# Designs tried in a protein design run: designed miniproteins, single chains, continued (3). Part 43

Each design is a single chain, and the fold is of that chain. pLDDT is the mean over its residues in the fold that is shown.

## One batch from the design tools (miniprotein)

Design m9475
Fold by ESMFold2-Fast:
Structure m9475 (fold): chain A 67 residues (1-67)
Amino acid sequence: GRKGELTEEQKKKILENLKEALEKENAKPEAEELSPEVLEDLAKLYGDKELLEKAKEAKKKLEEALK
């Protein structure tokens, strides 16, 4: 389903939550729900280019760890 409209503040909050979840997952290398693919999709959905680049970097590291 499509979302309505998110404020910049709400977007930042979501991005920070994703960032913290990703950092937490780094201590626990299993990302069950928060995959790099989902992170990229969220960045595209919200139109956050900076998050998209961050997601790409995280995805690269995760792919290396995943093999």
Scores: mean pLDDT 60

Design m9476
Fold by ESMFold2-Fast:
Structure m9476 (fold): chain A 71 residues (1-71)
Amino acid sequence: MEGVQRAYQGGTNGNVYMASTGGTLHGLESKGNGVRAGTMAAMGALMGNSKKNYEEGGKEASYFAKRGSSM
């Protein structure tokens, strides 16, 4: 999970909340005011029908991170 979180921070939301080892929602809240706005937006997306987009974003970002670390 941690690797996917770090990779995903390079995706749609540049908030770096995904760098948190505690998880997505917890990381968003723990980062402070700049990410608190992102937390409210992310909560809305997660409570809606955007869960699939979040998972796909994590997978794609992880793919790019893997390519970079292989080099």
Scores: mean pLDDT 43

Design m9477
Fold by ESMFold2-Fast:
Structure m9477 (fold): chain A 97 residues (1-97)
Amino acid sequence: KEIEELKEKGKKEAEQKAKELRETLEKTGAVPISLAGPLSVVPPEYRELLELARKYYPTDEPLTAQELADMVKEALLEETEKKVKELEEKLKKELEE
């Protein structure tokens, strides 16, 4: 149950952050951009999300706002999966104690 709630929360957060990033990039006209290029054209609050996407999906290709949002969503889902595995191991150990 707790693991399922963590998965749902992570999915909703990933979708929300990806939507906000896409809308911001479209509004600023900063796309297409390469994740290997200067991120100074992107507002500071979204640079960390793009750095996370670059960590999981490294590419030097110019990406559209939608492609960048999709990569950020997938990167956040990968982070959620890691947290889920950590929680599963913790719960298993607590049940064995």
Scores: mean pLDDT 74

Design m9478
Fold by ESMFold2-Fast:
Structure m9478 (fold): chain A 61 residues (1-61)
Amino acid sequence: MSLEERVKKLAELVYSSPRPLSNAELGKRLGISPTTARNIVNAIKSNLDLAQLFHDSVLSL
């Protein structure tokens, strides 16, 4: 799965969840390690294009 696909999947999980998800829960649902989930979240925070993709994915749901 590409980084962009993981960002979109992360947005779907966050938007559909009634509560904030931990990095461990995100990793389990995405089939990745908690460290990889944390790295994706940090990439979104540090990269404007990925942050835009995340927000657009949330708003399209």
Scores: mean pLDDT 73

Design m9479
Fold by ESMFold2-Fast:
Structure m9479 (fold): chain A 93 residues (1-93)
Amino acid sequence: MEELLEEAEKIVAEVEELYEEAKKSKDLEEKKKKAKEIKKLKEEFEEKLKRLLYVDHIGIPPDLLPYIEEVLEKIEKLAEEVEKLIKEEEEKL
């Protein structure tokens, strides 16, 4: 349980850092690399959640479920924002 919260906090921090780096970069290729890393982190976290629910048959405690949902939503939103930055940069080239 504590490991799941720690993992979620770590992933959010990494995704936020990648987003800030993408936002500050003027290199389209660098922005695309950051977008791929965010997507990879999201997929790894979703896979871990699926494993806990379906393979290990461990339920997510009801008090943690809203937090996990907020984490996933935040990662998705930041991924979309990076893709928007890439599109805006491509339109300038």
Scores: mean pLDDT 75

Design m9480
Fold by ESMFold2-Fast:
Structure m9480 (fold): chain A 90 residues (1-90)
Amino acid sequence: SSEQYREKLKQVIEIAEKILEALENKDKKKVLEEVEKLNELGQEIENDPSISEEQKLEFNKLIQEIILAVINEDIEELKKIIEKLKKLYE
């Protein structure tokens, strides 16, 4: 449903913003904790029958882009991804 999609999108945005803050603060432990939560959320989205296959694919791509930005410690790329997520939420 559109409501469940918006709820999951909001959760992805919240985690991504916490990852960004942790990266800017060089808090590696907090980055790992939030990435773990993001992976768990990704599994919930994949298994949610109320979210369309098209939306699941979109979430999977965005979550993978966040994880790649974290691996590369690419703060600017993570900011761009968060902007994309916020645009989808509107």
Scores: mean pLDDT 88

Design m9481
Fold by ESMFold2-Fast:
Structure m9481 (fold): chain A 72 residues (1-72)
Amino acid sequence: MLEEKLREIAEELVNAPQEELDKDKKELEQVKSSMDPKIHSLALKALESAKKGDLEKTYEYVKELVREREAA
């Protein structure tokens, strides 16, 4: 189910190396001008929550990110 896949994504992010999450944040900044500001903000928040090891917060941001992408 979609929710199971989103939970798996959140778990992968929380368990990712800090260096990988920092690289992803840097890449987001480089594409900021060509990305929807709300989608960019949610992606950045998901990465920050994952760096803190906050699985529930990361999961919430991943759900909102997917919802915003579907709405766009």
Scores: mean pLDDT 78

Design m9482
Fold by ESMFold2-Fast:
Structure m9482 (fold): chain A 65 residues (1-65)
Amino acid sequence: MMKEVMEEVEREFRVLAAAVKAADMMENEGLSPEEVKKILIEEGVSEEDAERAVSLALKIVESSK
C-alpha cells in the first residue's frame, strides 16, 4: 500500500532536483528553457518529467528577478 506513494515521492524528489538544476542552468549559464529540457531528456529524464522540471524552474527563475 505504501510502495506506490514512496515511488511517487521519489519521482517528485527527482523532478524537484532536476528543476533546481534547470533553474541554475538558465540563470548561471544563460540556457533557454528549450535547451535545458533537451539536456534533461539526454540525461535520462522522461519528456514528461523534463517538461515539469522546466516549468518549475521557470517559476523559480521568474520569482528571483
Scores: mean pLDDT 77

Design m9483
Fold by ESMFold2-Fast:
Structure m9483 (fold): chain A 66 residues (1-66)
Amino acid sequence: SKLEEIAEEISRKTGLSFETALKVARIVLEDRNVTPQEIAERTGLSPAAAGMAKQAALEKLKELEK
C-alpha cells in the first residue's frame, strides 16, 4: 500500500523502526503541512528526527503521485 511504501522509505532514509515510520507516514498522509514539532509530539521523536522523517515521507509521496 501507499502507506507501507512511504514507511519503508522513511525507515531506509532515517534508520527509524518500521513501526515509528508507519506513524509518521500516517500523519503526513493526513496533513502534508504538519510541522516537525507536531510529528515529534505525536511520535516521541526529536524535532530534528521528525523533520528528516517528514522530508522522506513527502519525497516518496511525490514519487508515488507522479
Scores: mean pLDDT 85

Design m9484
Fold by ESMFold2-Fast:
Structure m9484 (fold): chain A 73 residues (1-73)
Amino acid sequence: MEASELVLKAAEAYKSALKRPGIFVSGFDQNGNFLGTVRVDSEEEIPAAIEELRERAKKMGVELELVEVKRLE
């Protein structure tokens, strides 16, 4: 119940941030090495950003293990 209040506040802040949208998708390999960050402007672009990071890892002979998604408020 308390968690749902935080989610509602986050959603309201996100709606206000539509004037300044920004989503950062960062990838790390199985050894903890940073693969890069892809900046997108909508949630619909996140899967494509993850796919790009996964293909980059594969070309380097490593595996994409961790993905972090951070939204700019």
Scores: mean pLDDT 70

Design m9485
Fold by ESMFold2-Fast:
Structure m9485 (fold): chain A 103 residues (1-103)
Amino acid sequence: REAEWLEILQRALETGDPEAVEALLAVLDELIARTEEADAAEPTEAIREALELLRLMRETTARTGPRAALIAALRAVAERQRARGVAVDEAVLEAQEERIRAA
């Protein structure tokens, strides 16, 4: 299942096919449902952050596409790390965003 969703993500990114994007949305909805169950059973900051990130990716994929969703997720994670006082290299982030846009 974990390997399967990664293949679905890769296909959606490479082709942009509506069917591949729809399959990715279905996987994101399943991951959100499982994470919501985990939050209900054992609420932790990490689980809630994962849930927020998954929701961001799902909504952005539906609205703009999977590439934009990856960029939004990358920035959201970086901003959370910076808010905690973790040094995040802006040049590394920009390079990763450029790779995602080029894919």
Scores: mean pLDDT 78

Design m9486
Fold by ESMFold2-Fast:
Structure m9486 (fold): chain A 81 residues (1-81)
Amino acid sequence: MRERAEALAEEVREDAEKVGMSDYFLEQLVEHADDPIALAAIELGVATFYAAAKSANDPSYEAAKRILDAVREAFGEQLAA
């Protein structure tokens, strides 16, 4: 799973910068790649940001959605559904 998390972190790095997510978010994603509870919390955080940005009509919502979709695709099994 860590290899998938590292690939995901590189994939979403530019989008994470657009939504104001620091390197800390990407480091947490890699560090907790095999922890389903931590991954669920990370997913919830991104989903919450996406919902808020979309409601505010903030163009960063597209970047947040790409991060959310990428996290769900990479860790779908760990996130239980």
Scores: mean pLDDT 72

Design m9487
Fold by ESMFold2-Fast:
Structure m9487 (fold): chain A 106 residues (1-106)
Amino acid sequence: MVKEKVEELLKEGEKVAANVAKDKKKAEENIKKLEEKVKASELSPAEKEIAEHYLKAAKYLIEGKVEEAVIEALKGALIEAKENKDEKLVEELEKLLKELEKRKKE
C-alpha cells in the first residue's frame, strides 16, 4: 500500500534528521557550499529545479521537518523521472506525493 511506503520514507527521514542534529552547524555550512556549487554549475533549467528541491529537502531535515523534507525530495525525484521518461516511476511518485500532501492537510 502507498501508506506503508510513506511511513517507511518518514522513518528513514527521521533517522537522517537525528544524525544531522548531532552537528547542525556543519550540515548548514555543507548545504550552503552545495548551493554555491549549483549556482556556479552550467545546469539545465530542469537540473537546477531538481537540485533546488533536494537542497530544500536537506534544509528541512536540518530543522527536523521530516514530512516537508520528504515532500521536497519527492518533488525533485518526480521532475527527474519525467526527464528520464520513466512513466511507471512518475505514477508511483505522484501517488506518494498526493498521500503525503493529504496527510499534511488533514
Scores: mean pLDDT 77

Design m9488
Fold by ESMFold2-Fast:
Structure m9488 (fold): chain A 68 residues (1-68)
Amino acid sequence: RSALESEEGQRQIRVALALIAIASGPVTKEELGRMLGMSPAEVDRLLREETGMTADEAIARTHGLPPE
């Protein structure tokens, strides 16, 4: 079993990519969804389950943009 081929490994890669994208500059959860092949709601759920923050919260924390 490869961690990169497992559902958990793929989930961790998506989380890492989302966090890298947020750290790299201003981004919306809709843009993150397009990058990851997920809906914005799925991105929020993924980040909340893995990091304890929604995409909007992670963006706000990194860039000072207030969540809606």
Scores: mean pLDDT 72

Design m9489
Fold by ESMFold2-Fast:
Structure m9489 (fold): chain A 73 residues (1-73)
Amino acid sequence: MLAEEYRKLAEKAEELAKKSKNPKASEEYREAAEEFREAARAAEAGDLERARELLLHGIGHVIRAIGYEIDAE
């Protein structure tokens, strides 16, 4: 259930975006959520290579979001 796992990641990223007090971090979390949703769609279509690429892009956005939060606090 790879697509379902990616959808759960998108939901968590969206929650983090809403709860973040840092506007830059919030935007990065929103971008991560979008990439994770696209990864879920790619996985559903059977494009596992594309799904992996989108997952890694989403992870990159999460790393940047955390960086903004650390720099602000």
Scores: mean pLDDT 84

Design m9490
Fold by ESMFold2-Fast:
Structure m9490 (fold): chain A 79 residues (1-79)
Amino acid sequence: ADEALKLFKEILKKMEEFKEALRAGDFEKAKEISEEIEKLMLKFGEVASTLTPEQKEEMKKELAKQLEEIKKVVEELEK
């Protein structure tokens, strides 16, 4: 459980850093961060079975929120 919670917290932190890099126009840094997020997501998937159903639902909601915010940032940059 602790490892899953730690990985989830790191994923959220990296998603914030990713949005900041995109807004700054630092696309090289954004790409590096996206690769880090991918690796963290794979590791999180391996340990997610240790989470309670309630923890999984809360994390799913938070990830969906972060993905929607990233989508909005990308859409604003394409305008």
Scores: mean pLDDT 81

Design m9491
Fold by ESMFold2-Fast:
Structure m9491 (fold): chain A 85 residues (1-85)
Amino acid sequence: SQEALEEAVRAADRAIEAAKAGDAEAALAAVDRAAAALEKAVGLEGEEVGGLARIHIGVGKIIGDPNAGVEKAARLLKEFAEAHL
């Protein structure tokens, strides 16, 4: 639904803000909410984008920049949601 896509954008914006503030717990929780909202809105495609977002979070941890990984994941989820609005 459009409401679920709008919630995904709001959650992704919260994740970007939290990541920039260095609040890793809040940023990860907000990414999870954005991914769940996308899955609810667009089903399998939302699950696939959520999987790619998790890869970005994992890569950020491996290279020693977890906040950048979370921010990239959140931006990906936001861009996908906006493309479907």
Scores: mean pLDDT 81

Design m9492
Fold by ESMFold2-Fast:
Structure m9492 (fold): chain A 76 residues (1-76)
Amino acid sequence: MEQAIKQMKELGLGVDDLVIVALPSNKEEQELAKEISELDGTTVLLAESVGMTPEQVIETLKKILEAIKKEKKEKE
């Protein structure tokens, strides 16, 4: 997770290329990852992170999803 966030910051958001590698532990994380993948064709794998809580993972995914939705709507 920390590496994925660093990558996103380094790329100036990097939402299109951001990959969070993980084993999903709950349905909300899976649903967010699936919705991101469906909107932009990006495969999102949730990471079991050292030092991140499930709430922080969900918050990060929600921010990525909002960014993708905003860009998708502007391209419409």
Scores: mean pLDDT 55

Design m9493
Fold by ESMFold2-Fast:
Structure m9493 (fold): chain A 100 residues (1-100)
Amino acid sequence: MDVMRSYTDLAVQYLDQAGSLDPQNQGQLQQARDLVQQSLQSLISDYQSGRQLFQQARDLIRQVLDQSSSNPQTSQLVTQAGRYASLSYSAGVRYYQQRQ
């Protein structure tokens, strides 16, 4: 659980940092942040809901990356957020599958 929480916290931190540097995409980054937190919290109690919310978060992160392609600092932060979110999700999925 600690590994999943650490990766979730890092993903959220990177999305918050990206939002502070990119006011134009701040609303979408805030939505992605909330979806990442909700998906990973839900994954423990409701795997199907957690999976669906994570897919929505991932799609929104990709959309922001496309919109921020001309801003390398924001793109780097959002890319790191996506990586840590995926690592957290993978840890959560493995935890769920081993313990059902």
Scores: mean pLDDT 80

Design m9494
Fold by ESMFold2-Fast:
Structure m9494 (fold): chain A 76 residues (1-76)
Amino acid sequence: MEEIEKAYREARELVDLAVREALKMGLSEERARRLREEAYRRLDEAVARKASVREIALLATAEALRIVGAAVDERL
């Protein structure tokens, strides 16, 4: 339980970092907010289905890449 709680906290911190970097890259505040909300929802769903620490970490990484990728896409 404690390990899952720590993984979830670290996952949210990674998503928040990705949002912060995406905003610096020029991603709109509205789109950044929506992507953060989507990432948090997916993390919450993973925890609800009892995903492993590894699964939560991989999901957070995928969501962070998606958020940063959206900032790159908006500049193209």
Scores: mean pLDDT 85

Design m9495
Fold by ESMFold2-Fast:
Structure m9495 (fold): chain A 80 residues (1-80)
Amino acid sequence: SEEMKELEELKEKILEAMKAKDIKTFLELYKEYAEKVRKAYEKYKDNPELIAKLTELVNELETEARKFVAENREEFEKVA
């Protein structure tokens, strides 16, 4: 799926922003990622196999993102 490829590419960019501690780029990319995820869930709502793959991808990045936000709370407060 082209949508799955776009989400995987966004995930890699988000992980790179986390590694660089680039909070602004992280927030911008994560917002774009969240919108694309919402659209993908709507598009694939009747396809259980694609929903399962999407959910696995989302859960992996969410775990890393939650850890990144928790470790950089003060930096997030400055840009939010």
Scores: mean pLDDT 83

Design m9496
Fold by ESMFold2-Fast:
Structure m9496 (fold): chain A 67 residues (1-67)
Amino acid sequence: SKEEIKEKIKKALASFGLTIPDHISEEELEELAEKLVGADKEEAIELLRQYLPIPESTLEELAELIL
């Protein structure tokens, strides 16, 4: 579900010492989580890149933790 993915994003970021950026609203995070439901790894990386200013290697690991 999108709620489970939202929690996974928050927990995965915390494991890297990161938090959700202040400029990302709950509505935007919810939209991201909804788009990640059923996404493959490549789609997930592209979606995460649009919202999170983090390195590609970290984005790949984040996608694997969320999916």
Scores: mean pLDDT 78

Design m9497
Fold by ESMFold2-Fast:
Structure m9497 (fold): chain A 90 residues (1-90)
Amino acid sequence: GASKLYQAMQDAIDLTTTARGTKAENLGLIAQIYLSGAMRSLELGDLDMAKDLAEVAIYYLRRAAELSDEETKRALERAIRRVQDAINSI
């Protein structure tokens, strides 16, 4: 539901802060902007906008994962799956 999506997006934002100083930093920052927008849309009850913004964030998270070490890549891929699963539940 909405609370599961909110938590998944918050966890993804927290993870992207670890990309600071890496070649994935800018992609992580872009993902944070879209995740923050999705969370705000969710708080306002706009589920369609929240889903659309979260899907854009997933695109940038996948790009960041491609530029990350194996441990960070696996963590980002888990975060992406949680966000995708939560989107599919609303």
Scores: mean pLDDT 82

Design m9498
Fold by ESMFold2-Fast:
Structure m9498 (fold): chain A 80 residues (1-80)
Amino acid sequence: LIEKIRTEKDPAERNEAAVALIEEVKEKYGEEAAKKILAAALAAAKAAYEANADKPEEERERAAVEAAGAAVVAEAEKLK
């Protein structure tokens, strides 16, 4: 799932892989670990969206999605 999140170019497929990874973390490490990953993803998405305020909406949303995916991967890797 981590590799799919890193390499997937389709935002919908990437989001599905990220949701699956969060669900796997919830099952293995508990609900609080999953909530922490989701919180980190949302914070990263917001920061990327605001950092790209000078760009078109589509580029801002893409940057936010990419940042969220990277945050999910980084937090999941800390749990091993």
Scores: mean pLDDT 74

Design m9499
Fold by ESMFold2-Fast:
Structure m9499 (fold): chain A 100 residues (1-100)
Amino acid sequence: DKEAMLAVLEALLADPRAAPLRELPAADSEFAKRALAPISLAEIRERVLAGELNSLDELLDLVLIAVGEVLTIYPDDSELAAQARAVLNRALEMVRQIKS
């Protein structure tokens, strides 16, 4: 459901904890140098709008990739890691509620 996927993404993009995930950082950043599969919430939204994603499960897979890159690159006790975990937990909860 495109409308459900967009509702989840708009909620995540509006969340202040999503700041490190909204857009890809500068090419010279530590993230850009170390990320294996960099993807932002903005890029995920573009893919939904283009009809490239067909389910909430596909959306969650991309959110997990985006969060996983942050958790791999930044220290576990960092604010960035805490923000990334909060965004993933919110996405999982929202999708669970929509599917219920």
Scores: mean pLDDT 77

Design m9500
Fold by ESMFold2-Fast:
Structure m9500 (fold): chain A 96 residues (1-96)
Amino acid sequence: VTLDEMKEAIDEMIKILREAKKKSKDPEVKAFLDKLVKNLEEIKENETDVFKMLMNVEALIVLMAAYAVTTKDKELEEAVKEMTEISDKLYKKYLA
């Protein structure tokens, strides 16, 4: 996995979170998604180590999954699923 591929994947994840925010009706879920977008933008801007980027993204997905269980927001659950699929593909490519 290259740095450019990681940045492209993070941009895709930001798009997923922004779409989930538009569809969610829970204002606390919307605020949580805004914070995640900012965290992803900071990872993209400030990190150059692909493995650290992968670890930081995985930590955010774990946090999202926990919050999805508490809120039962279907848009947040779908965003977790889509981001997990992207992260899994990147990890498999990194470890190959």
Scores: mean pLDDT 86

Design m9501
Fold by ESMFold2-Fast:
Structure m9501 (fold): chain A 90 residues (1-90)
Amino acid sequence: MIEELIQQLDSLIEKVKNEESLSDDTKELLVSHLESAKSHLEVGNYYEADNELEKAFLIAKEVNSKVKDDILKLREDVAVLVLKEAVEKV
């Protein structure tokens, strides 16, 4: 599952970079949050990964980016991992 989520993040980062309707500043900001989420997923920091995806989603929603729904779905998948970790600790 983690490998699939990382692959989806790499795909989303490439989609953002190639989205002509977005300004370069918006692309850099979105990519930075998606790359941060990827780094957190790679080390098992699912809560921090979800926080970065939330920031990316809010930006994507505000600029009406083509990737906003893909980010939302990815965030839902990461939230399942956050909940599983919380249950395992308690």
Scores: mean pLDDT 82

Design m9502
Fold by ESMFold2-Fast:
Structure m9502 (fold): chain A 102 residues (1-102)
Amino acid sequence: SRDKELEEALKLPVESFEDGIAAIPASLEKAKKEIEKYSEEELKEWLKKIEETIKELEELIKQAEEFIKQGFDESAQALIRALEALIEAYKELKEYIEKLLK
């Protein structure tokens, strides 16, 4: 359950989310290098998956915002920042794939 996964994530220290955000640039550059080896068909499939993932992350942000009101303020705020950073990274990866497809 996403609700249960989110509840477990809110138990992590704030620093874990900040460390995750700090790792995003390196992970994004690695992903860009890996996708350059993909066929046009594989790139189109990844584009679809990225769009679905962005939508799921946006839904998780809405759920995390509700947990702020329930007393998980600091952890929920840190999780929201991490999810927003992931969405931006996936958007950049999407733009990179679109550029490769011409």
Scores: mean pLDDT 77

Design m9503
Fold by ESMFold2-Fast:
Structure m9503 (fold): chain A 64 residues (1-64)
Amino acid sequence: MKISVYDLVLAARKRGVDEKAVLEAIQKRGLTPSDEITENQAIEILKDAGVSEKLAREIIREAK
């Protein structure tokens, strides 16, 4: 499954994740809001932003 970086950021924000931390993790990877990423890449981005794997998987389900 692929999701856009934009949808990931929106879903994370809705769950109260620090948007700045998520954006820094995205920028570190050289990604743009229009890029499509795999579920595994999305989990890694959220974990870098301080999100647990369980919460990351919940955010990803909402991002599709």
Scores: mean pLDDT 82

Design m9504
Fold by ESMFold2-Fast:
Structure m9504 (fold): chain A 83 residues (1-83)
Amino acid sequence: SMEEIKKQIQALLEEMRKLQKEALSLDTREGAILATSIGITMAGYQFDVSLAKTEEELQAVLDRLQEDLKYFKEKLEELKKRQ
């Protein structure tokens, strides 16, 4: 259902917010830039969810969000290894 997909999207956005906070906690310029990119991406997804009218549109948002979350996790781990 649309409600179940929205719950999944909300859970992944909460994971993104945790990554954003973790990136900021590095106290580096690179961490701050990553956190800013995550914030912009989250805002874009919140907008996409607000416009979605079908389950198919929400599923497309969820799929893109999962890929972006994986990308940001990998980037954060790269930054941690450089410390």
Scores: mean pLDDT 90

Design m9505
Fold by ESMFold2-Fast:
Structure m9505 (fold): chain A 61 residues (1-61)
Amino acid sequence: SLEEIIAELRAAVDDEAALRAILERIAGQLPPEYRAAAETALAQPDPDLAAMGMYAVLSAA
């Protein structure tokens, strides 16, 4: 669920490697129609911006 994913990302907020791994896993599990938006979110060098972008994609899915 979105709520569980948000909790997982929040728990990893101080661990950039863990945060990136979670975001990449989520992006790989999304329907193809959302993958371009997910890739754009993952391309953000700031992990907080990457997480925010992924929240937006997940909210639309």
Scores: mean pLDDT 74

Design m9506
Fold by ESMFold2-Fast:
Structure m9506 (fold): chain A 93 residues (1-93)
Amino acid sequence: MEVAEKIAEKVREIVREALLEAGVPEEEAERAAEEAGREVREALEEHKETVTEGQAAEIAGLAAERALRALGAPLEVIRRTVERAAEAARKTL
């Protein structure tokens, strides 16, 4: 499997879990998670030969932050989820 797809799937799962824990309805959480995963995959695929661990972590973290902020998740949940997404990207790359 491509590394970009693995990172995207991990970000999707992390975002979905965080949104469900924050009380977001399942349909909205799944949609936001899928959008975050797509954003991560597309960004990583564009730069896949030159992307650094730091860049992959930033891409994953920003996608997670955008999804959670759009649905009004608490700031603490956003910060924790951004860090989890960034770590998942670093460990996968």
Scores: mean pLDDT 81

Design m9507
Fold by ESMFold2-Fast:
Structure m9507 (fold): chain A 68 residues (1-68)
Amino acid sequence: PTPLERAVDLVIERAEEAIASGADPETLQTVLRIAQDLLETLRQLGAPKELIDRVEEVIARIQAALAA
């Protein structure tokens, strides 16, 4: 995997762990910030749409967890 693919995988894994464990809103907000920062970096680098889509999807899931 490329360094960008590994970064995306790591952020998604952390987000999935936080959501699955029922982490507090502060933890979810922290993971959301990290995912949003990664998304901006991917866009600036012109990363493949597949990687961008994966990060956008996990952001949506974190936001849904925060709204619940």
Scores: mean pLDDT 87

Design m9508
Fold by ESMFold2-Fast:
Structure m9508 (fold): chain A 70 residues (1-70)
Amino acid sequence: MEVRVEKHPDYTRIHARAETQEEVDEVYERLLKELPPAVAEAIRQNMLVQLEEYGYAELRFTLPHAVPAA
């Protein structure tokens, strides 16, 4: 299992990997601490679909931040 959330001023990069449903649930719990619940749930659902289809789940994406100019 791997879960990495890299917070930058302009974006958040997320990498999650799981090989079992229990690992997907562990990823979800970690993401809930750092991301909005809706985003964490969307990731969890995608990982569960990948796990069923491929026997493992790996997801990597970037969330851009809207940084308003002063």
Scores: mean pLDDT 77

Design m9509
Fold by ESMFold2-Fast:
Structure m9509 (fold): chain A 96 residues (1-96)
Amino acid sequence: SEERERFIEAVERAGRRIERDPRSKEVLIESLKEIQEELGLKPLDYDSLSLAQLQRIAAGQLDLAADYAAEQGREELAARLRALSERLYELAEEEA
């Protein structure tokens, strides 16, 4: 699916930035807004969310993109996205 491919690409780009600074609320907000814009979705008020909430939302997007990448046989990409998702869930739990 072209939509799934665009989603995977958007999440991979966002993931590379998040990986460099996974505790930055600014990086997480910018990354999530870019994913929404790529998909043509209405903006959510991410500025009102906690760092832990933003990390969990980003982790969910990474998990979904990893599942789609795995279905396409992109195993190395799927593993990388899933590892970052797990790291973000761990960081969110440390702050709760």
Scores: mean pLDDT 85

